# Designed miniproteins, single chains, continued (2), part 51

Each design is a single chain, and the fold is of that chain. pLDDT is the mean over its residues in the fold that is shown.

## One batch from the design tools (miniprotein)

Design m5763
Fold by ESMFold2-Fast:
Structure m5763 (fold): chain A 69 residues (1-69)
Amino acid sequence: MIETNYVSEEAFEKLKEIAGVITPDTATIYASREEYEEILQKVEELAGVAKASLDPASGNYVFVIKKKP
């Protein structure tokens, strides 16, 4: 199950800077095991609670960020 982080427009714009895949309302951030703690803290600061899923195909952690309507 992929967990989603809902953020404000301002937080969304900041998180887009580290995202690998970007659409108008969704930014997907991929983190290696070594990057996980740094990215987790960044998402937690901007979203309040950081939710990550493990992508079994790549072995990377995935943070799905969605802009609140």
Scores: mean pLDDT 78

Design m5764
Fold by ESMFold2-Fast:
Structure m5764 (fold): chain A 92 residues (1-92)
Amino acid sequence: SALVSEEEKKEKLKEEVKKLIEEGYLKFEDEITDEMVEDIYEAALAAAATDGSDEERVEVFLKVLEEKGWEIKEARLEGDKVFLTLKKKPAP
């Protein structure tokens, strides 16, 4: 039951990521893979678990992505909207 719920959340997140890319809030230099969705999901969970300001949650989100081998090319805040440009580093 818990595993099925987690899989449904991952699939929904994949669709949300695609929408964010289409709207320009989240950009990738490469095509989206299932691994990219997993990394973003885990980073989002860490941010959501952070007790603090929206800025602190964004910092946790970006830090988790960097720890997973992502390079943040651009991070821009415009009002209540966040625009990110991300690239996955090649395997070591």
Scores: mean pLDDT 69

Design m5765
Fold by ESMFold2-Fast:
Structure m5765 (fold): chain A 90 residues (1-90)
Amino acid sequence: DKDFEEVKKKAEELGLKNVGYGVISPEAAVRAIEYALKGDLEKAREALSEGKGIFNKPSKEDLDGIIKAAEYLGGSPEEARKAFEKALKS
């Protein structure tokens, strides 16, 4: 739980911020970052939509934020996945 708050704060600093929509789930964030690092922006957007529920679809800004988060995490899908998986299991 606390580890997830740190991950969320870092993602928000990188522009992955969606006020009024709630929190992107760690599982959705992991999948979106993995797809973004592979250059599959369509699947990255699809993964983000699962984290937002039924009230809002991911915007261009949300996708841009996930790409920046992936770049910040060193361009490594494995490192990004491990970081968010630890939060998911907490």
Scores: mean pLDDT 53

Design m5766
Fold by ESMFold2-Fast:
Structure m5766 (fold): chain A 84 residues (1-84)
Amino acid sequence: SAQVEKELETLEKQLKEVYEKFMNNPNLTEEERKEGEKLYEKAKKLLEEAREFIKKGDITKAIIQLASVGALILKLEVIDRLAS
């Protein structure tokens, strides 16, 4: 649906902005940077899966994948904030 497609676009943009800010944090340890990279790659994969579910008309599965992307973005923000 148009609404779910817009939610995907919003999360894709938010993920990019959050990860860019994360990468620019000078207080991150090497381990934290590596963890953030893994979270980013997982979120990208879930966004691609959500796009596929939208194509198939499986809106419920698309929404579940987008919720998971939101949770991964939140994890990135928490790591970034704690690395002060």
Scores: mean pLDDT 89

Design m5767
Fold by ESMFold2-Fast:
Structure m5767 (fold): chain A 107 residues (1-107)
Amino acid sequence: MIIRGEKPRIIVVAGRMDEEKTIEEIRKAIESGARVILVELETLLASPRLREFLVSLEEEHPDLFMREVAPAEYKDLEPIETPSNTLYLTDDLEAARRILAWYEQYL
């Protein structure tokens, strides 16, 4: 599932998704000024291609805040509402919303 906010600045990747479409959407968001990428660890481990893409992206954009979030870090957090500046690339919106709640502790 892809949920786009206006001018997304935060990208959340979780659960199962189309790998090619996910990479395409991340690239477009970064080109539009997004600099925060939160990726579920299990999702990242399931896709070597996504991992390679994200490594290359960090090298091109050293200002990127990219974090791998393990289920243990977010599973007990209450999911937050979808901010308009967030791009959700996931089939599990509740997990993605909990990952975003984890990130808000750093704001």
Scores: mean pLDDT 79

Design m5768
Fold by ESMFold2-Fast:
Formats: structure tokens, sequence, C-alpha cells
Structure m5768 (fold): chain A 72 residues (1-72)
């Protein structure tokens, strides 16, 4: 789980940078991947409820960023 958490954190940081640059398409891709890894880490730690919540939040954020990219 530690390696998954570290990779999720790295991708999350890159997603923030993409948002700051106005690259919402890239941010959507990065946040989706980051939350997938984060959810996997929680599943491995025996917390499937938090894993499910993380997936739902990630899907919503990715959809929001994709909508912003389409509106630009």
Amino acid sequence: PEELLAEAQRLGTEAVRAVEKGDYSRAAELIRKATELLAKAFEEMGDPETAEQVKKIGDRLAAEYRARAAAA
C-alpha cells in the first residue's frame, strides 16, 4: 500500500500543476489514475468503504475537469 500511496501522491501533485497551467484534460487523466491507486491502497489496508468513496470522488473530479476542458 505504501508504494501505491506514494504514486497516487505524485500523480495528484502533477494533476494540481496541470490545473494551474489550464490543462484540464491532463488534470482529469491524472486525478482519475491517482484516485484509482489511492482506492487500491485503501482496499489493501482493509478499508473498502473509503476505497469506494475515493473512486466516486475521483470520477466526479475527472468529469468536472473534462467539462472545464470542453468549455475552454
Scores: mean pLDDT 82

Design m5769
Fold by ESMFold2-Fast:
Structure m5769 (fold): chain A 71 residues (1-71)
Amino acid sequence: SDEEQLLQHSNQLLKELKSEFPDRSGQISSFFGVVTTWMIDELRRGRISLQEAKDTLTSIFDHVKKFLASQ
């Protein structure tokens, strides 16, 4: 399903980000848990496509990675 593909995509991005910032693992999991749930709800309501949801998650991960690197 589209939901399963989005969850798998989120999980791959989470693994990469946690590998770079292991001391932030809990914060990363909590934040992206909320973001992924929100994106799934938007997908279920037909307000966003699977590709748009994946692209949005990737963009947010890139932004968070840059933010964490600046701390």
Scores: mean pLDDT 85

Design m5770
Fold by ESMFold2-Fast:
Structure m5770 (fold): chain A 90 residues (1-90)
Amino acid sequence: SAKEEQFFKALGYIQEGVRAWLEGDYEKADAYFQKALDVIKDPEAKKLLEELIRAIRKTLEALRAGDEESARRYAEEAQKLLEELAELAK
């Protein structure tokens, strides 16, 4: 239950970070991504979360640049990392 609680809290912060990014508030987005990292205690899960945040940031940058192909590729990577992180939370 503690692992699941950390996972859902981190996911909530990631969603707020993405919202802030889409609003153009990049400093607020970074703050939320850091909050997501702070709630995960397991080192393996934390590493996957760092990789997930990187993939999400690459997706957002590609979307902003109009690069739909790269955005799709990074989004697929992010989805796979999210699934791996969710499995560790069981």
Scores: mean pLDDT 88

Design m5771
Fold by ESMFold2-Fast:
Structure m5771 (fold): chain A 88 residues (1-88)
Amino acid sequence: MSGKELLEELKKAVDANDFEKAKEILEELLKDEEFMKENKYLIASILVSSKDEKFREEMIEYLKKLAEETGKEVVKELLKEVEKLEKE
């Protein structure tokens, strides 16, 4: 699946508040670190677009765990963008 197709599927999962599907898609996006770096703001915007506060909180906690487990800078940068947008 292309990165663009993954972003479309991520938006559908977030709109449905499907946390498990959103995690699956994020893990696939993380396989292409350059795509994620270039699209980090768009990905963060999609993740916080859910009107369900619990879904957004669970997503932030998942990204924190993912950043700790992978140590990848791109995950840490994505987490910072998500947290910044959530505070706005």
Scores: mean pLDDT 82

Design m5772
Fold by ESMFold2-Fast:
Structure m5772 (fold): chain A 70 residues (1-70)
Amino acid sequence: SLEDENDKLAAEVRRRLEELRRRHPEWAPVVDLLLASLDAGLANPDLERRRATIESVRDTVEALERSLEE
């Protein structure tokens, strides 16, 4: 279901954010803002809007991960 897919994606994004914070503590303020945005998005009862927020946070995380790759 979309709810199960949203939960799975959110868990993946959260794990990646926590790993990013662990490896790059200098980015902790940015990671904290992205985690707060994810949590706010997950509170939305509209599953499609919830998905859009999770995907937006995911795209930002992917951009940060790519910029920090060796």
Scores: mean pLDDT 85

Design m5773
Fold by ESMFold2-Fast:
Structure m5773 (fold): chain A 94 residues (1-94)
Amino acid sequence: SMLEELKKKMLEALEFIEEAAKKYASADEQALINKIIEEAKRLLEEGKIEEALEKVEQAMKMVLHIALQKNDTELKEKLEEIGKEIKKLVDKVK
């Protein structure tokens, strides 16, 4: 289903965000991002897709800010691509 595809893409995005934070974020930023990721995963398990999406967007914005500070255009482009894929699926589900 489109909803299951959306959940899968959100989980893939959270995994990418976690790895990016691990490579580029400070220890404090990593701790905060990881808390948001765990909350998003819990909300997905509870079927609270809209609340989970807000958490994914929040974590993605934090990593995008880090990418901009590092002048990492590749990381920025990958984050923007993931964001577009999620938005496309959200539009089809809603």
Scores: mean pLDDT 86

Design m5774
Fold by ESMFold2-Fast:
Structure m5774 (fold): chain A 60 residues (1-60)
Amino acid sequence: MASPEEEFRLLLYRAVLEAGRFALEQIEKNPKRNPQLYAQERAAIADTERELKELEERVK
């Protein structure tokens, strides 16, 4: 059973992922997109997804 603190952390990670995916979508739609910014955002999303998956497995 997840603690209130773990539940809040899960909510925050999900919100960060949603915001990150939205930002990535906006970058992808920009024909003048900065390739470094695009690579950084993709890496940040991948890291956050990994951390969220690990946290979800831990609180099961």
Scores: mean pLDDT 77

Design m5775
Fold by ESMFold2-Fast:
Structure m5775 (fold): chain A 74 residues (1-74)
Amino acid sequence: SAEEIERLQKEIAETVKELANSSEEQRVALAKERLREAGEFDKVANMSPAMLVQEYYLKIAELSLERVRLEREG
């Protein structure tokens, strides 16, 4: 569990760093790519650029919640 928490922390930190250093256009491109990697092809096809970025932030929030869940189980 400690190793899993560490992996999630690193993943969240790298994703936040990537977004913080990205332009609006780069954030849209990142959101599309990450959602495609997650198999969310329907969302990429049907959502506006702004909605895609919001969906990507939601995925980051989900990782943060998973980290908290694992820490509480510890």
Scores: mean pLDDT 77

Design m5776
Fold by ESMFold2-Fast:
Structure m5776 (fold): chain A 79 residues (1-79)
Amino acid sequence: DKDEKIKLLDELLKHIRELMEKRPDQPAPADQIAADLKKIIDAIENGSPLSVLKKLAEQSKQLSTLRTTVEGLRIQLEK
């Protein structure tokens, strides 16, 4: 369901923003950043629960990049 997925992404974005307030982006190689993003994108596409998505967000080195990526996915679903 599109509406349920949008709500899931909104809750994930809220969690990412809360994490960003608590810690800055950590330096990481480009391949590690890409791997972190791929893990979360794959988990969203596979219908993983919010608890799994939150845990993957907590493990991500670049929260600002992750936030932008998830916002992009949400915008795609709004169409």
Scores: mean pLDDT 82

Design m5777
Fold by ESMFold2-Fast:
Structure m5777 (fold): chain A 120 residues (1-120)
Amino acid sequence: SVKVVESGGGTFKEGSSVTLTAKVEGENVELLAASWYRQKPGQPKQLLVFAGGGVPSVLTDPRLVGRVSGSIDREKNTAYLKLTDLVVEDTATYTVTAYVRQDGKLLVVEGQGVQLTVLA
């Protein structure tokens, strides 16, 4: 009944910028917050950013400050992950976990993931 549609992946050059989006679709659904994760080849899944509750982003890796940011647009039920000055090491599958309210009930909905490939 509720689904998350992720987009914005693909192949990009080093030094470019990309915005990944996650749109929540469903009847009477309200996006409250979103967590963005990435799974890099050969590495464990990493929480990158939490966005919601009036806070634009909370980054888990200080080395990403200034380069990675998250936000939500509640009017559009959409979460965003912006990556600037892309490096080859940003190559990963990016997945969102959306925290939503539907008909008074709190639900957690996971996206299927979107692949980002960064070339030198």
Scores: mean pLDDT 85

Design m5778
Fold by ESMFold2-Fast:
Structure m5778 (fold): chain A 71 residues (1-71)
Amino acid sequence: AAEAVVRELLKRVRDRLDAYQAAHPDMTREEDLDAMAAISEEEVKWGRETHADDIRAYSRATQAEAAAQAA
């Protein structure tokens, strides 16, 4: 459940960014990065507000696994 929510969040960010880039093909790299940051922040906020517990649980599990692989 939590992993599916995170994947949906990432898909939403990608779809919005792709649409924005298609509408603004002449964007500078700086503008592209700003758009990516703004879209990512908005979608993460939505996810935290609507699926806070699921996202938090998934994040903790992922961080624990990353720490184990890095150690």
Scores: mean pLDDT 72

Design m5779
Fold by ESMFold2-Fast:
Structure m5779 (fold): chain A 109 residues (1-109)
Amino acid sequence: SSEERVAAWLERGRREGEAGRLAQQTIDNADKAVKKAKEFVKNSDKMTPEELKKRIEELKNSADQIKADADRVAAELDPETAARVQGYVDSALKEIDEAIKKLEEKAKE
């Protein structure tokens, strides 16, 4: 019984540690995508229509990946931590969407 109890505590700690690392990785990836989106907007005046289209596609692909990663991580986290990660991801996705919108407007010129 004591051995089973120790094994259960170690497994819980392992799952909590892995879930925390996945949450941090998801947040870091979202932050990097936001920085990349802002860089594309800043450099948009120097881009050809083809380059703008490519950057829009890259940001859309990044947004889709971040959504998929956030959903996967949320399944492994406690509800409070999952809600915090989702809030951060939703904020990042909004900033990426705003950047995509600016690049799409620039591509119409």
Scores: mean pLDDT 82

Design m5780
Fold by ESMFold2-Fast:
Structure m5780 (fold): chain A 76 residues (1-76)
Amino acid sequence: MTEEQWREFERELEALLRDFLAGLRANKDDPAKQQELAAQTIAQIRALAERYGVPQEVLDQLIAQVNAEVQRLIAE
């Protein structure tokens, strides 16, 4: 992957994560909606990683981070 492609991937990933976190905050008291948003975000991250040819190990780490963010917010 080129440096330009990596920067494009980072920008798209940052936008997805920003929208995801905003959605979680807006739905703090709705666990069903939080789970729906997490599933949608993971699906979008998988599609983005596939498009840019991101290694499976990196994809697994990104998915783990999304799941950890959800668990952290639910615990608080």
Scores: mean pLDDT 77

Design m5781
Fold by ESMFold2-Fast:
Structure m5781 (fold): chain A 78 residues (1-78)
Amino acid sequence: VEEKAAQLKAQGARVLTFETTEDGQRVRAYYGILFDDDGTVVGKDAGARGDDPEIVQRVTRNLQRALDEEVRFLEESR
């Protein structure tokens, strides 16, 4: 997670990393949005790491959905 977040930040993305708890399991997560020089969204990525693969997959899917909605909101606000 931290390594992936650092890679995204190196590309100029706006990245958030955080910990969450899903069904009693600790999950470390990230999401990032990459903008071009005009402020247009050109990339997005989200992921998670934890001990339970099913929980990690669910958290990742939820983050990707939230990220898709945030990107849509940003595009509609221009």
Scores: mean pLDDT 74

Design m5782
Fold by ESMFold2-Fast:
Structure m5782 (fold): chain A 65 residues (1-65)
Amino acid sequence: LKEAMDRVAEILKEAGVEATTAEIQTLANAVAFHPEMEEVVRKYAGKTPEEIVKAVNEKARELLA
């Protein structure tokens, strides 16, 4: 989990997105359990943290359907 948190934090920082620790932890959890979620985070890295979380949740719903 810590490695995924560090990776997500760097992606968001590089994109200039200011995210809370809770938002980073939520995204890191998704990436740790579903590595394909990292691509979703990267794709939406230019958006707000709320929009990135929404995109990851939608992808998770698609994978679980």
Scores: mean pLDDT 73

Design m5783
Fold by ESMFold2-Fast:
Structure m5783 (fold): chain A 95 residues (1-95)
Amino acid sequence: MEEFKEKVKLAEEYAKKYLETKDEEYLKKAYKYALEAMILAIEEGLLPLPSDPEIAELYEKIRKGDEEAKKKLKELWEKHFEEGKAKLKEEEEKA
């Protein structure tokens, strides 16, 4: 899938830019494209069922075309992004 590969490439490029610059804008873009790639992979059935039962339930619903499930996955992704930022800040405090 060309769209999936494009989104993955964009996510990786912005993640690299974030590592070099520490600019939060690049981190946000990396997460956005990673989310879009994940949703595409779920819709195409490319991803195995995750071990997290909450995410597994969303995966099954997204495969069935549930737009509400896509919205919930986006909310969990945004929460994961905020947790990721907090962990990065914690590592800086340890250094």
Scores: mean pLDDT 73

Design m5784
Fold by ESMFold2-Fast:
Structure m5784 (fold): chain A 65 residues (1-65)
Amino acid sequence: AEVTVTKTVTGGSVDEVATLKALAPDGSVAESTAVVAAGETKTITVTLEVPEGAVPLSGVSTKPA
């Protein structure tokens, strides 16, 4: 089944590059990257295929821009 993962990221004191990764049980990965300005709140979305009845694991990482 196709699943959409949405995460909200809030920026710190500097501009950051946020990466959202989602991992399906079959090893498939979807990734999206966005620049989040200092103090900005931004929504990041990825879509991936998962087996019927499964859910992907997901996480966000940030680094200075």
Scores: mean pLDDT 78

Design m5785
Fold by ESMFold2-Fast:
Structure m5785 (fold): chain A 89 residues (1-89)
Amino acid sequence: SFEEVVQEAIERLRERLKKETDPEVKKALEEGIRLLEEVLKNPDVIVVIGRILRLMGERIDAEMKGNEETAKAYEEALKALMKALSLLP
């Protein structure tokens, strides 16, 4: 279900956050979690699309700056939201 996909993604990102030492990657994981939590509270297709666009922008910015691990953190949240979007009616 939509909620299961989003909740599982939040749990995976929180587990990664506990092990992470890089402050930029921590920030990306925290932002990803926040956006997933917003979507969980308001599972509206427009909200989900808006959060996908935000994460795409953050991922591209990180890639442009050469921050590969930061880009991967945003990509993980992005993939979860894209999967969740496919499960909305």
Scores: mean pLDDT 86

Design m5786
Fold by ESMFold2-Fast:
Structure m5786 (fold): chain A 63 residues (1-63)
Amino acid sequence: MKVTPEEVSRLTALLIRGMALENQGDKRGAEVKELGMKAIQYDNQGKNEEFLRLLEEAERLYE
């Protein structure tokens, strides 16, 4: 695992925003949460570049 404190903060913010969108009935909320969970799996596999790419992709869904 090679997760920085900044990456942990970004992941936490992502999951919180995903939950907020889901509570508003926004379909992106469920997608953001799914991408966040996949990012955690990539980090557990040591795939830091794929983790960061997926995190950025999820963040773009609600920009």
Scores: mean pLDDT 74

Design m5787
Fold by ESMFold2-Fast:
Structure m5787 (fold): chain A 61 residues (1-61)
Amino acid sequence: SSLIEEALALFKELVAQGMPLDEAFKRAVAHLLAQARAAGLSEAEQSALLTEFMQRVSELL
């Protein structure tokens, strides 16, 4: 969940700086997946994190 919160904070910051929503989303996803891989999470766990992140972003829009 800390990885999701970090990715959401990054997404919000990039949007606040004037980055288009689609670009901010791509950068936040790239950060989330890079951190998940660095933490040794499986492909299934990475997919679950991405799904949760997408849901959390949709709730902000």
Scores: mean pLDDT 87

Design m5788
Fold by ESMFold2-Fast:
Structure m5788 (fold): chain A 91 residues (1-91)
Amino acid sequence: DELEALREELERIRELEERILKAYEEAKKTGDVSKLLEVARELYEEKRYIAAGAVAKAALSLGELDPEEQKEAEELIAAGEKALAEARAAE
């Protein structure tokens, strides 16, 4: 039911946060942002555009991205900003 679905969603969010933080710390140490971009891409596929944009923005800030990775990150950021603007307009 709705309460059980909410509990499952909160557990998924917590696991996702731990994965993002681990990828961020690893990227900060190595300069390799590929794991952060992977998480951002997965979030986009799950239609979590605001979260996908935020993770992509973190990747862009930490690493020297190649032109293809930079374009992907910028597209994910744009999708997140659009989703945020639409959510604010609906309020």
Scores: mean pLDDT 78

Design m5789
Fold by ESMFold2-Fast:
Structure m5789 (fold): chain A 58 residues (1-58)
Amino acid sequence: MTPRQRIAQALVDHLLLEAKRLGKTIPQSELDRFRARLERASPAEQLRLYREELEKIQ
């Protein structure tokens, strides 16, 4: 994995843990789309995308 892919996977994993804590389920297709967006994004944009997805499930 590239560093960018490792960061993207970590953010996906953190989102999944937060969803589980809140008793929510995220569809696999939505997770795949989120991961793909993160892999194409800059570091600053990756953090913004993660925050937006996190706020949607809280």
Scores: mean pLDDT 80

Design m5790
Fold by ESMFold2-Fast:
Structure m5790 (fold): chain A 90 residues (1-90)
Amino acid sequence: DIEKLYEELIKHLREALEAAQAGDYETAVKHIDRAEKLAREIIEKGGKISLETLFLLHNARVAASLGDYATAARDAQGAIELVEKEKEKL
């Protein structure tokens, strides 16, 4: 069920956003890693994840790993908005 994969992706991105806003590096990275795995699974199953979404996920991961929680939160929020828009097209 590809719709459930989009919902899980959004859930993990929201959890990453909250963790980044709280300065919780390990939790933010964990949820971004899960989000990247879910995004790849969606693509493999023929779903659409934009290159911009993949870029935001990668950049959020790097930012969180450097302790730049403001950038990690901003990029995670951007990824949520794009993924929600892609899910609406299902």
Scores: mean pLDDT 86

Design m5791
Fold by ESMFold2-Fast:
Structure m5791 (fold): chain A 67 residues (1-67)
Amino acid sequence: SKLELAKATAELLALRLARELEEKTGEKPTASVEQLSEDTFKLTVSTSKVTVEKTLTLEELLAIASA
């Protein structure tokens, strides 16, 4: 349950970053979420001009989900 919530939160954050980047650049970004370990996730959002990478822990994602 916690892992599923963290994954869902990471996907929502990636989509939010993609939307913001699309609004700023006018380009449709590619967004992906990779689980690096049991407690670590990497979010990547990219266009031809910009790549944004964020690494977040399970605890950080759960804190974001609870806010």
Scores: mean pLDDT 83

Design m5792
Fold by ESMFold2-Fast:
Structure m5792 (fold): chain A 92 residues (1-92)
Amino acid sequence: SMEEEEWKKKAVEKAKELLKEAKEILEELKKLVEKGASKEELKKKVLELEILLGMAKLMAGVLYAVYGEVPEELEEIIEEMEKILKEAKELL
């Protein structure tokens, strides 16, 4: 339906924004590591990444519950965000 396609499109657009924010947070985290920032500051950046990934996964879960499928592009964005979070945790 047109409504289904509109909600899927909006979810993908929001997920792209979350991915952009996640990439920026990872770069900030790398700079904090280079500056010798405290473990608590590094953990705060990891928590920010976990929140963004959680939001993307929640959107995918809602689309699956309502429409029975998740857009492939949204699944790919979530996978990329999971890789970013893994890289961030390895910097701790």
Scores: mean pLDDT 90

Design m5793
Fold by ESMFold2-Fast:
Structure m5793 (fold): chain A 81 residues (1-81)
Amino acid sequence: EEAELLAEYARVNAETAAAYAQLTPEQQAEFEKRAAALEEELKARVEEALATLPPEEARRIAMELLLEATRELLAAAKELL
């Protein structure tokens, strides 16, 4: 399951990078603004999981949150195209 989550993360991240490369400089600036907001939210949620959950469960939740954030970034990149 963890290996499958990492593979999915890598796939979505590659698609996001490909979409980002097709954006204009203005669209890239908007994407980076959205990415920064999402990164701050992700950091807070990961820190909460690490503080409240057992290490093994916190790691799984952190990976799931990272995948969710990566999917949101892909959606944002596609929305800007």
Scores: mean pLDDT 81

Design m5794
Fold by ESMFold2-Fast:
Structure m5794 (fold): chain A 89 residues (1-89)
Amino acid sequence: MVPVEFSEKEKELRELLQPVLELQAEHAEILAKDESLENQLKALKEVAEKVREVLEEAKRRGADPEVIKKLEEILKEIEKEIEKLEKEL
């Protein structure tokens, strides 16, 4: 048996990220049909806003500080990709 050593923090993070994952799945279908820089930028901006909403909700719920930190890291990476795409437009 491979031990599943996911902490309660990983479970909470996955539950909080569920709306973000759903949005990313919708964007993946859109981008598969039209991969223009404009559509990629729009998709990333929507995901960034959703991650910010999830981050605020996590703080309201009193989520673990490590979960909050991981959400902030995810947001930072998305914002970095937005900056890259904006330079290409």
Scores: mean pLDDT 75

Design m5795
Fold by ESMFold2-Fast:
Structure m5795 (fold): chain A 73 residues (1-73)
Amino acid sequence: MEDIENKLKSLIGKKREEAIKEMENLGFKVVHEDENSVVFAKQLPDGSVLIAEVTFEDGVVSDVKVSVLPAPP
C-alpha cells in the first residue's frame, strides 16, 4: 500500500492526460471525473479495491489520496 502511494505521488506535476494514462497502465479504471479531480479504482488479487483520488490544479496533478476497500467475507 505505501509503495503504491509513493508511486502515485510521483504523478504530482504531470499533465492530466499523462496522469490518466499512467493510472490506466497501472490497471486503474476511471470511476468518477470532474473539472478538478479524477477517482480511479483497481481490484487487487485478494478481492480488495484500491481507490485513488487525483486532484488537479492549473492542469497538473496537485495531490493524490489512496484508500482501500476490503474484500467482502
Scores: mean pLDDT 78

Design m5796
Fold by ESMFold2-Fast:
Structure m5796 (fold): chain A 76 residues (1-76)
Amino acid sequence: MIPLKDLPVVYDRKTKKLHLPESIEEMKRIVRENDGRLMSVSEFVEEQGPEILKTLEKYLAENLKKYAEEIKKAVS
């Protein structure tokens, strides 16, 4: 299981918004096409500070389970 802190995210520096990839395939596509924009949750929190953590947790809560299931299917 991927811990929350290691979950991959895409941070849009222009809008200051966090985006979660819908699937592993989308994650790979974003990395290839937007080199240097993919990061982990822990890296994002360290750059933005602790105040952003509660906002990040709210955005991740609904997607974490779905993402974990996709990873499990890909590995299994």
Scores: mean pLDDT 59

Design m5797
Fold by ESMFold2-Fast:
Structure m5797 (fold): chain A 77 residues (1-77)
Amino acid sequence: AAPPAVVREEVTLDLPQSEAERAAERALDRVIPRLPPGVSVGYEVRGNTVTITALGPTEEQARAGVELAREALLEEV
C-alpha cells in the first residue's frame, strides 16, 4: 500500500486565538460528513493562524480535503 498523501495550508483569521479555536472546532464537526472516503482533516490554531492538514490516498484527494476544510472554517467566521 502506498503511504497517504499530506497537504497543509495556513489561513490567517481576523480573530483572536480563542475565537479562532472555537471556529476550528465548529468547522471540524461540519467538514467531517463532507469529506471523500479515505480523507481526514485537522486544524491547529496558533494565535490568529489556523493550519489545515489533510491526509488522503492521493495528493489530489488530500488537496480536496484542505479546500473543504478551509470552506467550512470560513463559514464559521
Scores: mean pLDDT 84

